# Ledger of designs, part 89: designed miniproteins, single chains, continued (3)

Each design is a single chain, and the fold is of that chain. pLDDT is the mean over its residues in the fold that is shown.

## One batch from the design tools (miniprotein)

Design m11289
Fold by ESMFold2-Fast:
Structure m11289 (fold): chain A 75 residues (1-75)
Amino acid sequence: TAAETNAAMGEVFKAQGDLETAAIHYERAGELYAAQGDYERAARYYRKAADLYRQAGSPKAAEVEAKAAELEAKA
């Protein structure tokens, strides 16, 4: 699925040291899992994205951490 593909791409870019691109793919995986109603996996991928955004110095870290917390409450 598109969610699994984005999760896999996140792992590939993370392994290559491209933290921001990896975070974007993990965030996209979270969005796609949330759209499917899989809030547990969605929250997990948002957490991974937030961690990588924080390491890259991106202001998106706070936003995706908040989304992860909201989805964890629904899971």
Scores: mean pLDDT 85

Design m11290
Fold by ESMFold2-Fast:
Structure m11290 (fold): chain A 55 residues (1-55)
Amino acid sequence: TEETRKRLRELMRSLGFSEREIERLLAEHPTVRELMAAVARRLRTSVATISRLIR
């Protein structure tokens, strides 16, 4: 959902991602599932961990 995308944006920002990297990830990953997977991969963690951090 749009709310989940906003939470992911704020999570990335809180973890030190640059605005340019955040916008690139959002543009390249239009679905929430793909975006979560990309963020998890970047942080070297699981999608389950990302899901918990944004809830």
Scores: mean pLDDT 79

Design m11293
Fold by ESMFold2-Fast:
Structure m11293 (fold): chain A 62 residues (1-62)
Amino acid sequence: NADILRALADMYSALADVAEKNGDYETAIELYRKASELYRQAGDVEGATEMEKKAEELEKKL
């Protein structure tokens, strides 16, 4: 069910935002990548791409 996958992706995205705000960039990167995969499985290519870009930007800070 695409709706469940998108809801899970939204949850991982929200957790990644919290990790990023706390300076836990390693955890945020993992969570953004998980959200990206779930958005892609849900057919949300735009959401998947946005999450992947967030992960890539945080990698530059490590």
Scores: mean pLDDT 86

Design m11294
Fold by ESMFold2-Fast:
Structure m11294 (fold): chain A 65 residues (1-65)
Amino acid sequence: GEKAAKLIMELTGASREEAEKIARGAVTLARELGRDVAVDYLMKELGLSREQAEEVVELAVEELG
């Protein structure tokens, strides 16, 4: 989860603990509801671009999945 959490921290200014929770939440959403739902969640809740949200989801699924 290091790369996903670090990217979330860089993009949002969240703490490590918050970034790790966000990364785990994105993995859960991607697995249960699909990657598009996880991407939309990050865009809506964190204000990320689609490209940024897609990269976060990819890294989180690779590391925490």
Scores: mean pLDDT 82

Design m11295
Fold by ESMFold2-Fast:
Structure m11295 (fold): chain A 63 residues (1-63)
Amino acid sequence: SEADKLIQKAREAYKQGKYEEAANLFEEAIRLDPSKVTDEERDLYFDAVEKINQKKVEELKKK
């Protein structure tokens, strides 16, 4: 299914440290079919969002 393909891409992006890409792909999958997204994948989504927020804080500190 389309949702399954998005989940696979999201997991790959997450493993590569591409948290913004991973979060966007997980959001698209959840929007398309939330029943296809496991609790583990939702945890990866929230972790990716947290990583994005941490990076934004670093940017504000002019790293």
Scores: mean pLDDT 82

Design m11297
Fold by ESMFold2-Fast:
Structure m11297 (fold): chain A 62 residues (1-62)
Amino acid sequence: STLEELEATLATLERDIAVLRARAEALRDSDPAEAAALEAQIAHLEAVRATLRARIAELRAA
């Protein structure tokens, strides 16, 4: 179902965000510029995650 597909996509996105957060944290002292670039990517993915969560909530309310 569309709901199942969206929930699977959300789970993958949340794992990707967690990996990027770990990388950004590891690079803060050695490569602050790369850490900042990763933080910008995380912010973008968090916005995508918010949109996806809203869509899942709409489908669950049906």
Scores: mean pLDDT 89

Design m11298
Fold by ESMFold2-Fast:
Structure m11298 (fold): chain A 60 residues (1-60)
Amino acid sequence: IELSPEARERLRSLGLDTVEAAQRAVANAADAGLSQEEIARGLGISVSTVSRLLRAYRAQ
């Protein structure tokens, strides 16, 4: 998936320095019952980025 440079930098600042780690973090939060909006707000990224990460995780 393509992440914007801003989203990539934000995730790196949170210790999610790989796309795989970011996908797992988003998937874990969704499994815990958080909405895509809540996850986006918590990570400081767009809802579109959260949606793409979840789709990529489920497609693997």
Scores: mean pLDDT 75

Design m11299
Fold by ESMFold2-Fast:
Structure m11299 (fold): chain A 60 residues (1-60)
Amino acid sequence: MYTFKIEADSKEKAEAAAEELRKLFPEAEITVEGNTITIVTDWDVATAIGMALQAIGLTL
């Protein structure tokens, strides 16, 4: 298992990014607390999640 923690500029941005990530990676466990997004997944998809975050406008 691998865990990412990513901070967005706002809670609204974090929630929007989390919903997009859930659409792209339904197998990953994605949780939002305030403006922090926590993603728990296997290492194999970790890089793909990083690319998706860049596409949404977040930096990993």
Scores: mean pLDDT 72

Design m11300
Fold by ESMFold2-Fast:
Structure m11300 (fold): chain A 72 residues (1-72)
Amino acid sequence: SDAREYLEKGKEAFRAGDLETAIEYYEKAIELADSKEIFEEAFDNLGKVLIRAGKYDELLELSKKYKEKLKE
């Protein structure tokens, strides 16, 4: 799926130290996620990138958005 392709590209960018590109691809993977497995893996990896990049405010917003989706 396109979501899995973006997830793989995100992992590649993260391994290369391209944090901004990794964030972009993981956000796309979450957006296009067609399974809970892909969604959870993309969400977890996005969180790790945001921590590495020191983007703690974005991490908090992401956590809030995920928590709201789980309640619905």
Scores: mean pLDDT 82

Design m11301
Fold by ESMFold2-Fast:
Structure m11301 (fold): chain A 55 residues (1-55)
Amino acid sequence: SARAEAALRALARAMGTSPEELARNILRGGGAATMAEWLGVSPAALRAALRRLAA
């Protein structure tokens, strides 16, 4: 979803990293469900956004 992608891009900017790097790190390390809760998005929407950004 656009909301999940926007949230990931904003988080990456705040952390001083790229959205693509952040997406790869979350996918490798797990914690997508916890991250979705913190960002206020569904876990399914976040996983879809992570896969798109990591590609």
Scores: mean pLDDT 80

Design m11302
Fold by ESMFold2-Fast:
Structure m11302 (fold): chain A 89 residues (1-89)
Amino acid sequence: IAIALAAGLLALLAGLLAVKEGTGEALRRGIAAALLGIGGIFLAEKLKDAEEAGREALAGGLLAVAAGTGAARALGIAAAALGAAAIAL
């Protein structure tokens, strides 16, 4: 659960950074990444579903990597890695 929560939080932060940086398609992907990060946090904290939380964080992290550069990309990679780890557990 802690790994899934961390992954969701990182995906949310990466998505928000991508939204701040981007317009058009990058903005859309950043919003989607932020929403998936929030969903991952909700699943980890409220429903205690680490596998689903990890899956949402992985998807959110990958979208943030596609949308952002610099810090958003770095946080997106971290979110995707932790999300994959949460799914494996």
Scores: mean pLDDT 65

Design m11303
Fold by ESMFold2-Fast:
Structure m11303 (fold): chain A 93 residues (1-93)
Amino acid sequence: MKEAEEYNEQGKKLLEEGKYEEAIEYYEKALEINPKYALAWANLGKALAKLGKYDEANEYFKKARAINPDDKEVLEIEIDTGVDLLAEAVKSL
């Protein structure tokens, strides 16, 4: 579990730097170690949404919720992703 957490943290850092494709690779590595890591599924969804892959992002958010439906952090990631996308859409107006 610690190794999966380390990959997830590295992915989060890359996501913050705008390196979405690299972030995805680290989240996938975390999930290879722990496929029940709901936070890694949610973060993978966020990175995909940032790349405009909304259908895939939604599937991964559903996966995260299926693993841990009571995880507030998973819900916060999904909501924050939606807020970020709305803010980007508003800038184009």
Scores: mean pLDDT 79

Design m11305
Fold by ESMFold2-Fast:
Structure m11305 (fold): chain A 64 residues (1-64)
Amino acid sequence: GVAAAEAAVAAVRAGRPAPEAAVRTLGDISGLSPEQAANGVRAAADLGLDGAGALQLLLTMGRG
Protein backbone atom coordinates (compact mmCIF):
# COMPACT_ATOMS: atom_id res chain seq x y z
CA GLY A 1 0.00 0.00 0.00
CA VAL A 2 1.32 3.40 1.11
CA ALA A 3 4.86 2.13 1.92
CA ALA A 4 5.22 0.64 -1.60
CA ALA A 5 3.99 3.93 -3.16
CA GLU A 6 6.40 5.97 -0.99
CA ALA A 7 9.39 3.76 -1.93
CA ALA A 8 8.50 3.85 -5.65
CA VAL A 9 8.02 7.66 -5.74
CA ALA A 10 11.26 8.24 -3.76
CA ALA A 11 13.23 6.06 -6.22
CA VAL A 12 11.83 7.90 -9.28
CA ARG A 13 12.60 11.31 -7.72
CA ALA A 14 16.19 10.12 -7.12
CA GLY A 15 16.48 9.30 -10.85
CA ARG A 16 16.29 5.54 -10.24
CA PRO A 17 13.78 3.02 -11.61
CA ALA A 18 10.93 2.22 -9.22
CA PRO A 19 11.50 -1.12 -7.38
CA GLU A 20 9.90 -3.93 -9.41
CA ALA A 21 8.25 -5.48 -6.30
CA ALA A 22 6.69 -2.10 -5.34
CA VAL A 23 5.33 -1.53 -8.88
CA ARG A 24 3.85 -5.05 -8.92
CA THR A 25 2.20 -4.53 -5.51
CA LEU A 26 0.75 -1.16 -6.59
CA GLY A 27 -0.54 -2.66 -9.86
CA ASP A 28 -2.23 -5.52 -7.98
CA ILE A 29 -3.87 -3.09 -5.50
CA SER A 30 -5.03 -0.61 -8.19
CA GLY A 31 -6.01 -3.08 -10.95
CA LEU A 32 -3.34 -1.66 -13.26
CA SER A 33 -0.72 -3.49 -15.33
CA PRO A 34 2.89 -3.10 -14.10
CA GLU A 35 3.53 -0.67 -17.00
CA GLN A 36 0.45 1.43 -16.11
CA ALA A 37 1.46 1.39 -12.41
CA ALA A 38 4.99 2.54 -13.33
CA ASN A 39 3.50 5.39 -15.42
CA GLY A 40 1.28 6.37 -12.47
CA VAL A 41 4.28 6.42 -10.10
CA ARG A 42 6.15 8.71 -12.53
CA ALA A 43 3.13 11.06 -12.73
CA ALA A 44 2.85 11.10 -8.91
CA ALA A 45 6.58 11.91 -8.57
CA ASP A 46 6.26 14.73 -11.15
CA LEU A 47 3.26 16.14 -9.20
CA GLY A 48 5.25 16.06 -5.92
CA LEU A 49 2.86 13.62 -4.23
CA ASP A 50 3.74 11.64 -1.08
CA GLY A 51 3.09 7.89 -0.74
CA ALA A 52 -0.55 8.31 0.29
CA GLY A 53 -1.21 10.76 -2.58
CA ALA A 54 0.53 8.48 -5.07
CA LEU A 55 -1.54 5.48 -3.94
CA GLN A 56 -4.76 7.55 -4.27
CA LEU A 57 -3.76 8.58 -7.81
CA LEU A 58 -3.11 4.95 -8.84
CA LEU A 59 -6.42 3.77 -7.32
CA THR A 60 -8.24 6.53 -9.24
CA MET A 61 -6.50 5.48 -12.50
CA GLY A 62 -7.57 1.85 -11.96
CA ARG A 63 -11.24 2.67 -11.19
CA GLY A 64 -11.94 5.41 -13.79
Scores: mean pLDDT 82

Design m11306
Fold by ESMFold2-Fast:
Structure m11306 (fold): chain A 86 residues (1-86)
Amino acid sequence: GEPMDEETRERQRQEFLEGVRRRLQRLLDQGRITQEQADAFLEALRRLDELEIHHRLDSQDDEDDFWIQLARRAQRGESLEEVRLP
């Protein structure tokens, strides 16, 4: 194992999750998603360990509908694989 590589991946994941958390907080403040949906989405992203979703979501930074749909799917326990994760 490469401890540095694993720690770097965890840091990148945490930074990504912080960005997502900020976007979800904006949607929460607008009443477009619930706290439960936001929490489910963040947990789903943490478990996926998937950087591909970051690239796709970053290109849709202002696309609130996309984020709302993912949060709703996560709350229902639905797979985020519909985003075509690798």
Scores: mean pLDDT 65

Design m11307
Fold by ESMFold2-Fast:
Structure m11307 (fold): chain A 86 residues (1-86)
Amino acid sequence: SLDRLAEAAKKATTPESIATIAYLLAHEVKDKQPEVAEHLRKAAEALRKGDYDKAIEHLRQALELSTDPAVKRALEALIETVEKLK
């Protein structure tokens, strides 16, 4: 569920947990929004490498491309949580 992923993103405390949520969100959106899914995968990869600025840029690009309000809420939660790690 997209709403559960948004809630999980707000509670995530490690780069690994945030990357996992980004991958799960990418899987949920891959068929309807493949470009959003690609940016989510790249954000997760950047998080695993400790590149928080690159992760935020990919999440912002995913947010700009997204038209689904539930996906936008999950992306906003992920961006806020990554910003707290900096």
Scores: mean pLDDT 87

Design m11308
Fold by ESMFold2-Fast:
Parts: structure tokens; C-alpha cells; sequence
Structure m11308 (fold): chain A 81 residues (1-81)
């Protein structure tokens, strides 16, 4: 609930975040996983939003050449076609 309030998450997003925290995943990886979850549900607007958030945070923490940034960018490009 604290994280849900801080990040303005929906109930589904909060559940995915809780599972990722239990797995000790970094926040950019969690945001990428949320993007994948929405893409599987064919909620492309939400998927794009989370891939963008993952790219922004992963670029700051891991650098622009990180695997996570490259994978998130590739998925974002595909969805924007």
C-alpha cells in the first residue's frame, strides 16, 4: 500500500510489484515486467507507459547500453508501429 500510494499503482500493478519485491528485483525490472503483463492483456497504452518508465529509470541506474533498456526500447518501438 505504501508503494502503491507512492507510484500511483492500480490493484493489478500493486500485486505484480509485491511479487517482484519478494523476488528482490530492481524497480526498473519490475516496471518492465508490468509492461509485459499489460502487453499480454493487449492493453497497449499501459504497456507503452510502463516500458517508457522502465527505460527512463533503467537508463539512469544502469546506463543506456544496458540489456533492460535495449529490450524495453525494442518492445516500445514495436508497439508504436
Amino acid sequence: DEIKKELNLTEEEAKALEKAIKAKLPLPVVLYALGLEYEKKKDYEKAIEYYKKSIELATELFGPDSKLVKESQARLEELLK
Scores: mean pLDDT 74

Design m11309
Fold by ESMFold2-Fast:
Structure m11309 (fold): chain A 100 residues (1-100)
Amino acid sequence: SSVVLQETLVLPSPVTEEQLIELAREFVERHLGPVERIELVAKLESTLTNAQGVTVHITTYFLRVTLKDGRVAGVIVVLLRDASNPDQVRVIITIVTDAP
């Protein structure tokens, strides 16, 4: 079984990978406890254009987070950049654990 915890943030652009990883660390520590290490396991980039011609650039980070107590959590960070609104980005952070 898995537990899913999620937050959505709107931040001023640009946002760095280091800032995204720190936000993920803070989110995990608020909900699960102190983090020992974070490993970037995969990074996926895609671009979508909607029916109105608005282009959204999507970067997805798949993180493995090890807690100081030895538990491991999967964390997915999705960065959404709307080409029509370049001054801000949307960040979605999802924690997936194998805990019931």
Scores: mean pLDDT 85

Design m11310
Fold by ESMFold2-Fast:
Structure m11310 (fold): chain A 47 residues (1-47)
Amino acid sequence: MEELEELLKHLEEQLERARKAGAPDTFISALEQGVEAARKALEEAKA
């Protein structure tokens, strides 16, 4: 569970950096999908 929390935090930090840097929409979308997948995995781990 903590490993998924660390991954989620890392992805959220990368997403924020990408947005600030003006990264392409496709890259931002991929990071957003990664964050969502990590959140779902964390919720599943709690079940």
Scores: mean pLDDT 80

Design m11311
Fold by ESMFold2-Fast:
Structure m11311 (fold): chain A 117 residues (1-117)
Amino acid sequence: MITLTESGGGTFAEGGSVTLTSKITGDVDSIDLFGWWREREGEPLQFVASISGDGSKVRYAEEVKGRATISFDKAAKTLYLNLSNLKKEDTATYYTVAFDSKTLQLIFGEGVQLTVV
């Protein structure tokens, strides 16, 4: 079974940068896609970024394009989201998602809170 555990949240200054991390346990070879999603207060869950399991294909939401970088270290089994030029709208709970192509299931992490002041 895959598990995703996020870290690197907290309170950060507007205009600053943060790197959110997700530690992955289990077999990552069956994972076709990793992503970051966020939930802002009073809003539905929103897409932020995705990366294919082989690291070759990346996608970004328009709101973070040019400010976000997603990367996956397969050897360390760690997914990263770097956000630069932080805005107050980046305040949200951030979740990692893995798509397991073997089971056709989406697996969510527990989430990490980012607050921009």
Scores: mean pLDDT 87

Design m11312
Fold by ESMFold2-Fast:
Structure m11312 (fold): chain A 117 residues (1-117)
Amino acid sequence: IGEKGKELMNAIKEALNSVEGVEASIEGNTLTIKHSDDKKIEEIIDRIGFALEALNVAVVQKKGNTYTITFRPDASERIPDELLEKLKEILETEKDGFEAAEKIAEALEETAAKQLS
């Protein structure tokens, strides 16, 4: 997935793990997210997953409260440096995990919209 793919995966994991009732873990190229059946958290994770698929960097599978996000081998080719810088800023600035995750979803959606338009 390259260095940028790993950075993106780690940033998403970092933000989601800071949210109460959310567990995010990485194994190889796969990010697994489990939430405690919170609708607002589910909506944010759905948005993150949709944006990652729109960017063509990952494939998302949802089973109950568990998301399996498998990053593509070529993910780094589709990740702009500006996105990673913005995610770093969000993680440094936002002390609340929910707000950090929401802003990450917004950043991913904005990036996907720009690349598809």
Scores: mean pLDDT 82

Design m11313
Fold by ESMFold2-Fast:
Structure m11313 (fold): chain A 115 residues (1-115)
Amino acid sequence: SFDELIDELVERIRELLKKNPELGVAAIVTSEESARRALAFLDGQLDAVDAGVKMEEAVFVGPDIPPERLDEYEAEARRLAKEMKEASKNGDEQKIDEVLARLRELNRKAREELA
């Protein structure tokens, strides 16, 4: 289900932040297919970190988002990524949980508006 894929997305983000606490990371998806693509993207980022590559940003915005809405969703994703980076860098687990909850809600709303 979409909710199960979003749960897995959140777990991948937590894993990335454990390996690179200074990473700005976010994903916005509107379908199960775009969620699977986001998971593949994040798996690629985990592989890069394991290979010793330090990334500053890992942001995914689903290809199914219409061009007229793309700028606003990209801006929202980058805002969440920045907040995630700041919370993770400071070891603020409560703030990480709050940003992840906002990410889940944004993905759910995007799916409802654009699916």
Scores: mean pLDDT 84

Design m11314
Fold by ESMFold2-Fast:
Structure m11314 (fold): chain A 95 residues (1-95)
Amino acid sequence: MSEEQLRKDINDSLLLMSKSVGKLTVSRSKDPKGAEEAEKLYIKSIQLLIESEELKDTDPEKSEELRKKAEELKKEADKRYDELVKAGKLPRRVL
């Protein structure tokens, strides 16, 4: 039971960190609206990956579906990010 709370806290921290990096990326962009759209897709991808991991042991079928959806959203976010970098409107993502 205590282990479930720790897992949730780790997942919440991952989302918070990802949102913080996203805000930094947006602030460094010459196109903050475009950067914000790309980061929203990326954050949604992370949320789906977390949900997938939560369901891994209880519903592996649904876990796999969510993982695939997360991969698709990440591809779309990466494409938008690359377009902004190519246009000179965004530096490469800060890790």
Scores: mean pLDDT 74

Design m11316
Fold by ESMFold2-Fast:
Order: sequence, then structure tokens, then C-alpha cells
Structure m11316 (fold): chain A 57 residues (1-57)
Amino acid sequence: SEVEEEARRVEEAVVRGLSSGDLAGAIAELQRILAESTDPAIRAGARRGIAALRSLL
């Protein structure tokens, strides 16, 4: 499903940010996804990712 695939892409962005150490870049990417997505599940995932990464800064 498109929603599940986009949700997984959000999670992959978080994981890549953590593994590369580029937390600011990962947050920026997630903010773009959040702004572009109209699906509430995708938006919720992106918001959680942003919050989690920000808590590490």
C-alpha cells in the first residue's frame, strides 16, 4: 500500500540520519515529507521521527 510504503520511507530517513550522524539533515528531510504528505499516518510518523531526532540534539 502507498501509505505503508511512505511510512517505511519516513522510518528509513530516521534510521539513515542516526547511522550517518546527520540528524539535522534527517530532520529537514522529514519536515519536507510532513509538509508534502496529506495522509495522517505519514504525518504522524514524520512528526514522531522529528521529535525523536530533536531529542538527541
Scores: mean pLDDT 80

Design m11317
Fold by ESMFold2-Fast:
Structure m11317 (fold): chain A 67 residues (1-67)
Amino acid sequence: MSELEKAEEELDNQKLTIEEAVELAKKILSEEQVEEIEKELKKRHPDGVITVLEFTDIMTELSEKEL
């Protein structure tokens, strides 16, 4: 049980590249939304690395605006 809690926390703090984040977004969002996310990720994270938590926050903000 404690290992499951740790796995969830590790997933939220896991680092991914902008390219990996864009690939994940393509599975969930429309092409137009993916282009917007890619632009925002590149602007906010010019080093090209982002956490899963930060990615989820950006996805949630854009998803709520489109609904």
Scores: mean pLDDT 71

Design m11318
Fold by ESMFold2-Fast:
Structure m11318 (fold): chain A 55 residues (1-55)
Amino acid sequence: SEIEKLRKELEKLYEKGEITEEEYKLGMEALDAIEDPSVPEEEKQKIRKKVIELS
């Protein structure tokens, strides 16, 4: 899954110290929102783009 790959990428970046704990938490929460069926697809696309920019 693309979402699983993004989660693992954020996890690796955090373990390497390349992102802060705050950025890691925000990225994970953003990915949780993408998996939430109540969130509109347009919003999910914006969140996905932001997470990719963190990676």
Scores: mean pLDDT 74

Design m11319
Fold by ESMFold2-Fast:
Structure m11319 (fold): chain A 64 residues (1-64)
Amino acid sequence: SALREQGEELLLEGQEAFSEGQFDEAIELLREAEALYREAGDDEAAARVRALLEQVEKAKEQIE
């Protein structure tokens, strides 16, 4: 579905931003990905994105 495909693209972009230390960008992209997966009814993918979001948020808090 288009929603699931858009969610996958945003998840990939969010993962790339996270790997580059762009925490705020990663958080924004991952929040959008989670919303799209939820809207598509893909609860498993939404849960995976939520777990990654928590990881990025914790990483940001630990880096001064």
Scores: mean pLDDT 86

Design m11320
Fold by ESMFold2-Fast:
Structure m11320 (fold): chain A 97 residues (1-97)
Amino acid sequence: SVVENTHPGGWLGALEYLLSTEPENEAAQQARDEALERIIEQLRANPQAVADAIRAQWAAGSKFDVEILEKLAELAKEHNMEPVLAAVEEVLAKLKK
């Protein structure tokens, strides 16, 4: 629900929370892994739309966390999401200036 319904922090905000939160037990780890898998599945279903959303949010003045973008770049490489990787690297180049 969070991933689908919010701008500008929708799926990026959910991903940041999941990647920065340490699970307190095995059940919490399982729930986090399932949520992360769902986000990755959505990203893989239409990587061009995700890339376009990243560029649109950047153009609209959204603030991106460098660490979360670097984690997203690694996920894009791992899952062969070339459009997402390109969009993330474009924003990272601007943020690291």
Scores: mean pLDDT 70

Design m11321
Fold by ESMFold2-Fast:
Structure m11321 (fold): chain A 60 residues (1-60)
Amino acid sequence: SDEDLKELREAVEETMEEISKLSKKEQEEKIELLLKAAKERGTPEQQAIVEKLIEEFRKK
């Protein structure tokens, strides 16, 4: 499961990199969809990873 969490983190980081190339409005739309997906389908650990990476992205 640690391997699965690592793969999830890498996939989310790649997704955030693609989102960073979009307009500010499109970035917020994609971020909202990602957070919604994590809350609806993710485990608490997966949700924490997604939320942490979004927090780091927003600090840029």
Scores: mean pLDDT 78

Design m11322
Fold by ESMFold2-Fast:
Parts: C-alpha cells; sequence; structure tokens
Structure m11322 (fold): chain A 78 residues (1-78)
C-alpha cells in the first residue's frame, strides 16, 4: 500500500526520503524519477509547514510524479 499523506507528515525529512524512495523504487520507478518525487514532496511539505505556497513548478512536478507512481501501482496490481 502507498504510504498515506498523514503517515508521511509524521516522518522527519530523512525518514520521509527513505520511505518514499523505497516505495517509488518498489513500483519500478527509475532512481532518477524516485529521487525527483522525494525532492518535490519535501519542498511542498516545507512550504506548507512554513505557511507558504510551494512554487507552481515544484507543485506541478510533484503531481506529475505522484500520478506516475500511482499508475505504476495500478499496473502492478492488475
Amino acid sequence: KPPSGAELDKLSDEELRETLLAYALSLGMSEEDAKALVDAYLEVRRAERAGKRPSSEVFRRFVELMDKALELEKKKLA
């Protein structure tokens, strides 16, 4: 199962990086895409915790990579 946003939000930046990277790699994402997803998630989370909006480019990249991960998970389960 993918880690929930609530579960990820409890993790430190380091723990989140390890957890999300392992999840993305387990789905068959490339190491490059998996690292990009982790970096985008951390940037979005830092912005939200600071009471700021993430940049439109970072948020768009995050959504695109999350959609890619979810699509890979659907294919793996089918």
Scores: mean pLDDT 77

Design m11323
Fold by ESMFold2-Fast:
Structure m11323 (fold): chain A 60 residues (1-60)
Amino acid sequence: SVLELAKEAEKYRLEMLKKIDEALENGNYEEAKKLIEEMQKQEEELQKKIEEAREKEEAA
């Protein structure tokens, strides 16, 4: 559960980094900025979910 959640978080991170890189290569700095902000927000939410999953596993 926790491991699978971590794998999904890493996959999402890599996909977002690729999109950010493409936007920067195209000179679309506004898009890159928005993607970076969204990635940071989603990473924080995923970190929270991972922590909640750990607490649930420890409580079981």
Scores: mean pLDDT 78

Design m11324
Fold by ESMFold2-Fast:
Structure m11324 (fold): chain A 64 residues (1-64)
Amino acid sequence: DDFIEEGKKVLEELKKRAEQNLADLETRKVDPEYLASVKRYFDDLLKRAEEGLKQIEEVKEKEK
């Protein structure tokens, strides 16, 4: 349980950092194509992290 709760906190921190990094890139006027690529990267990363947490939770249920 603690591991899953820690994972959720890490995911929330990752979301906040992604938003901050994207805002920073926008202020730096980087290439729009690069900015779009970074947005897709963070979106994919967060989605995979959520799926990974669910899979770990399922494995823990089977091991209990």
Scores: mean pLDDT 74

Design m11325
Fold by ESMFold2-Fast:
Structure m11325 (fold): chain A 65 residues (1-65)
Amino acid sequence: MVSREAAANLLAIGLSFEGAVEKFEFKDDTFYITVRVRTEEHRRLVEEMKRALEELGIKVVVTEV
């Protein structure tokens, strides 16, 4: 079973292959991610990631640049 922190990191790494992630950090059960949305697929992936992590009990803060 993957820990909540590991799940958050794996999803962010997946998004980084699409070039949509500028940086990410896990701190105090909150996942902070800065994204650059260039396509509709990037926006969809960010929304899916946020929902998946929040369902696992992780608070997600997304900053778009």
Scores: mean pLDDT 73

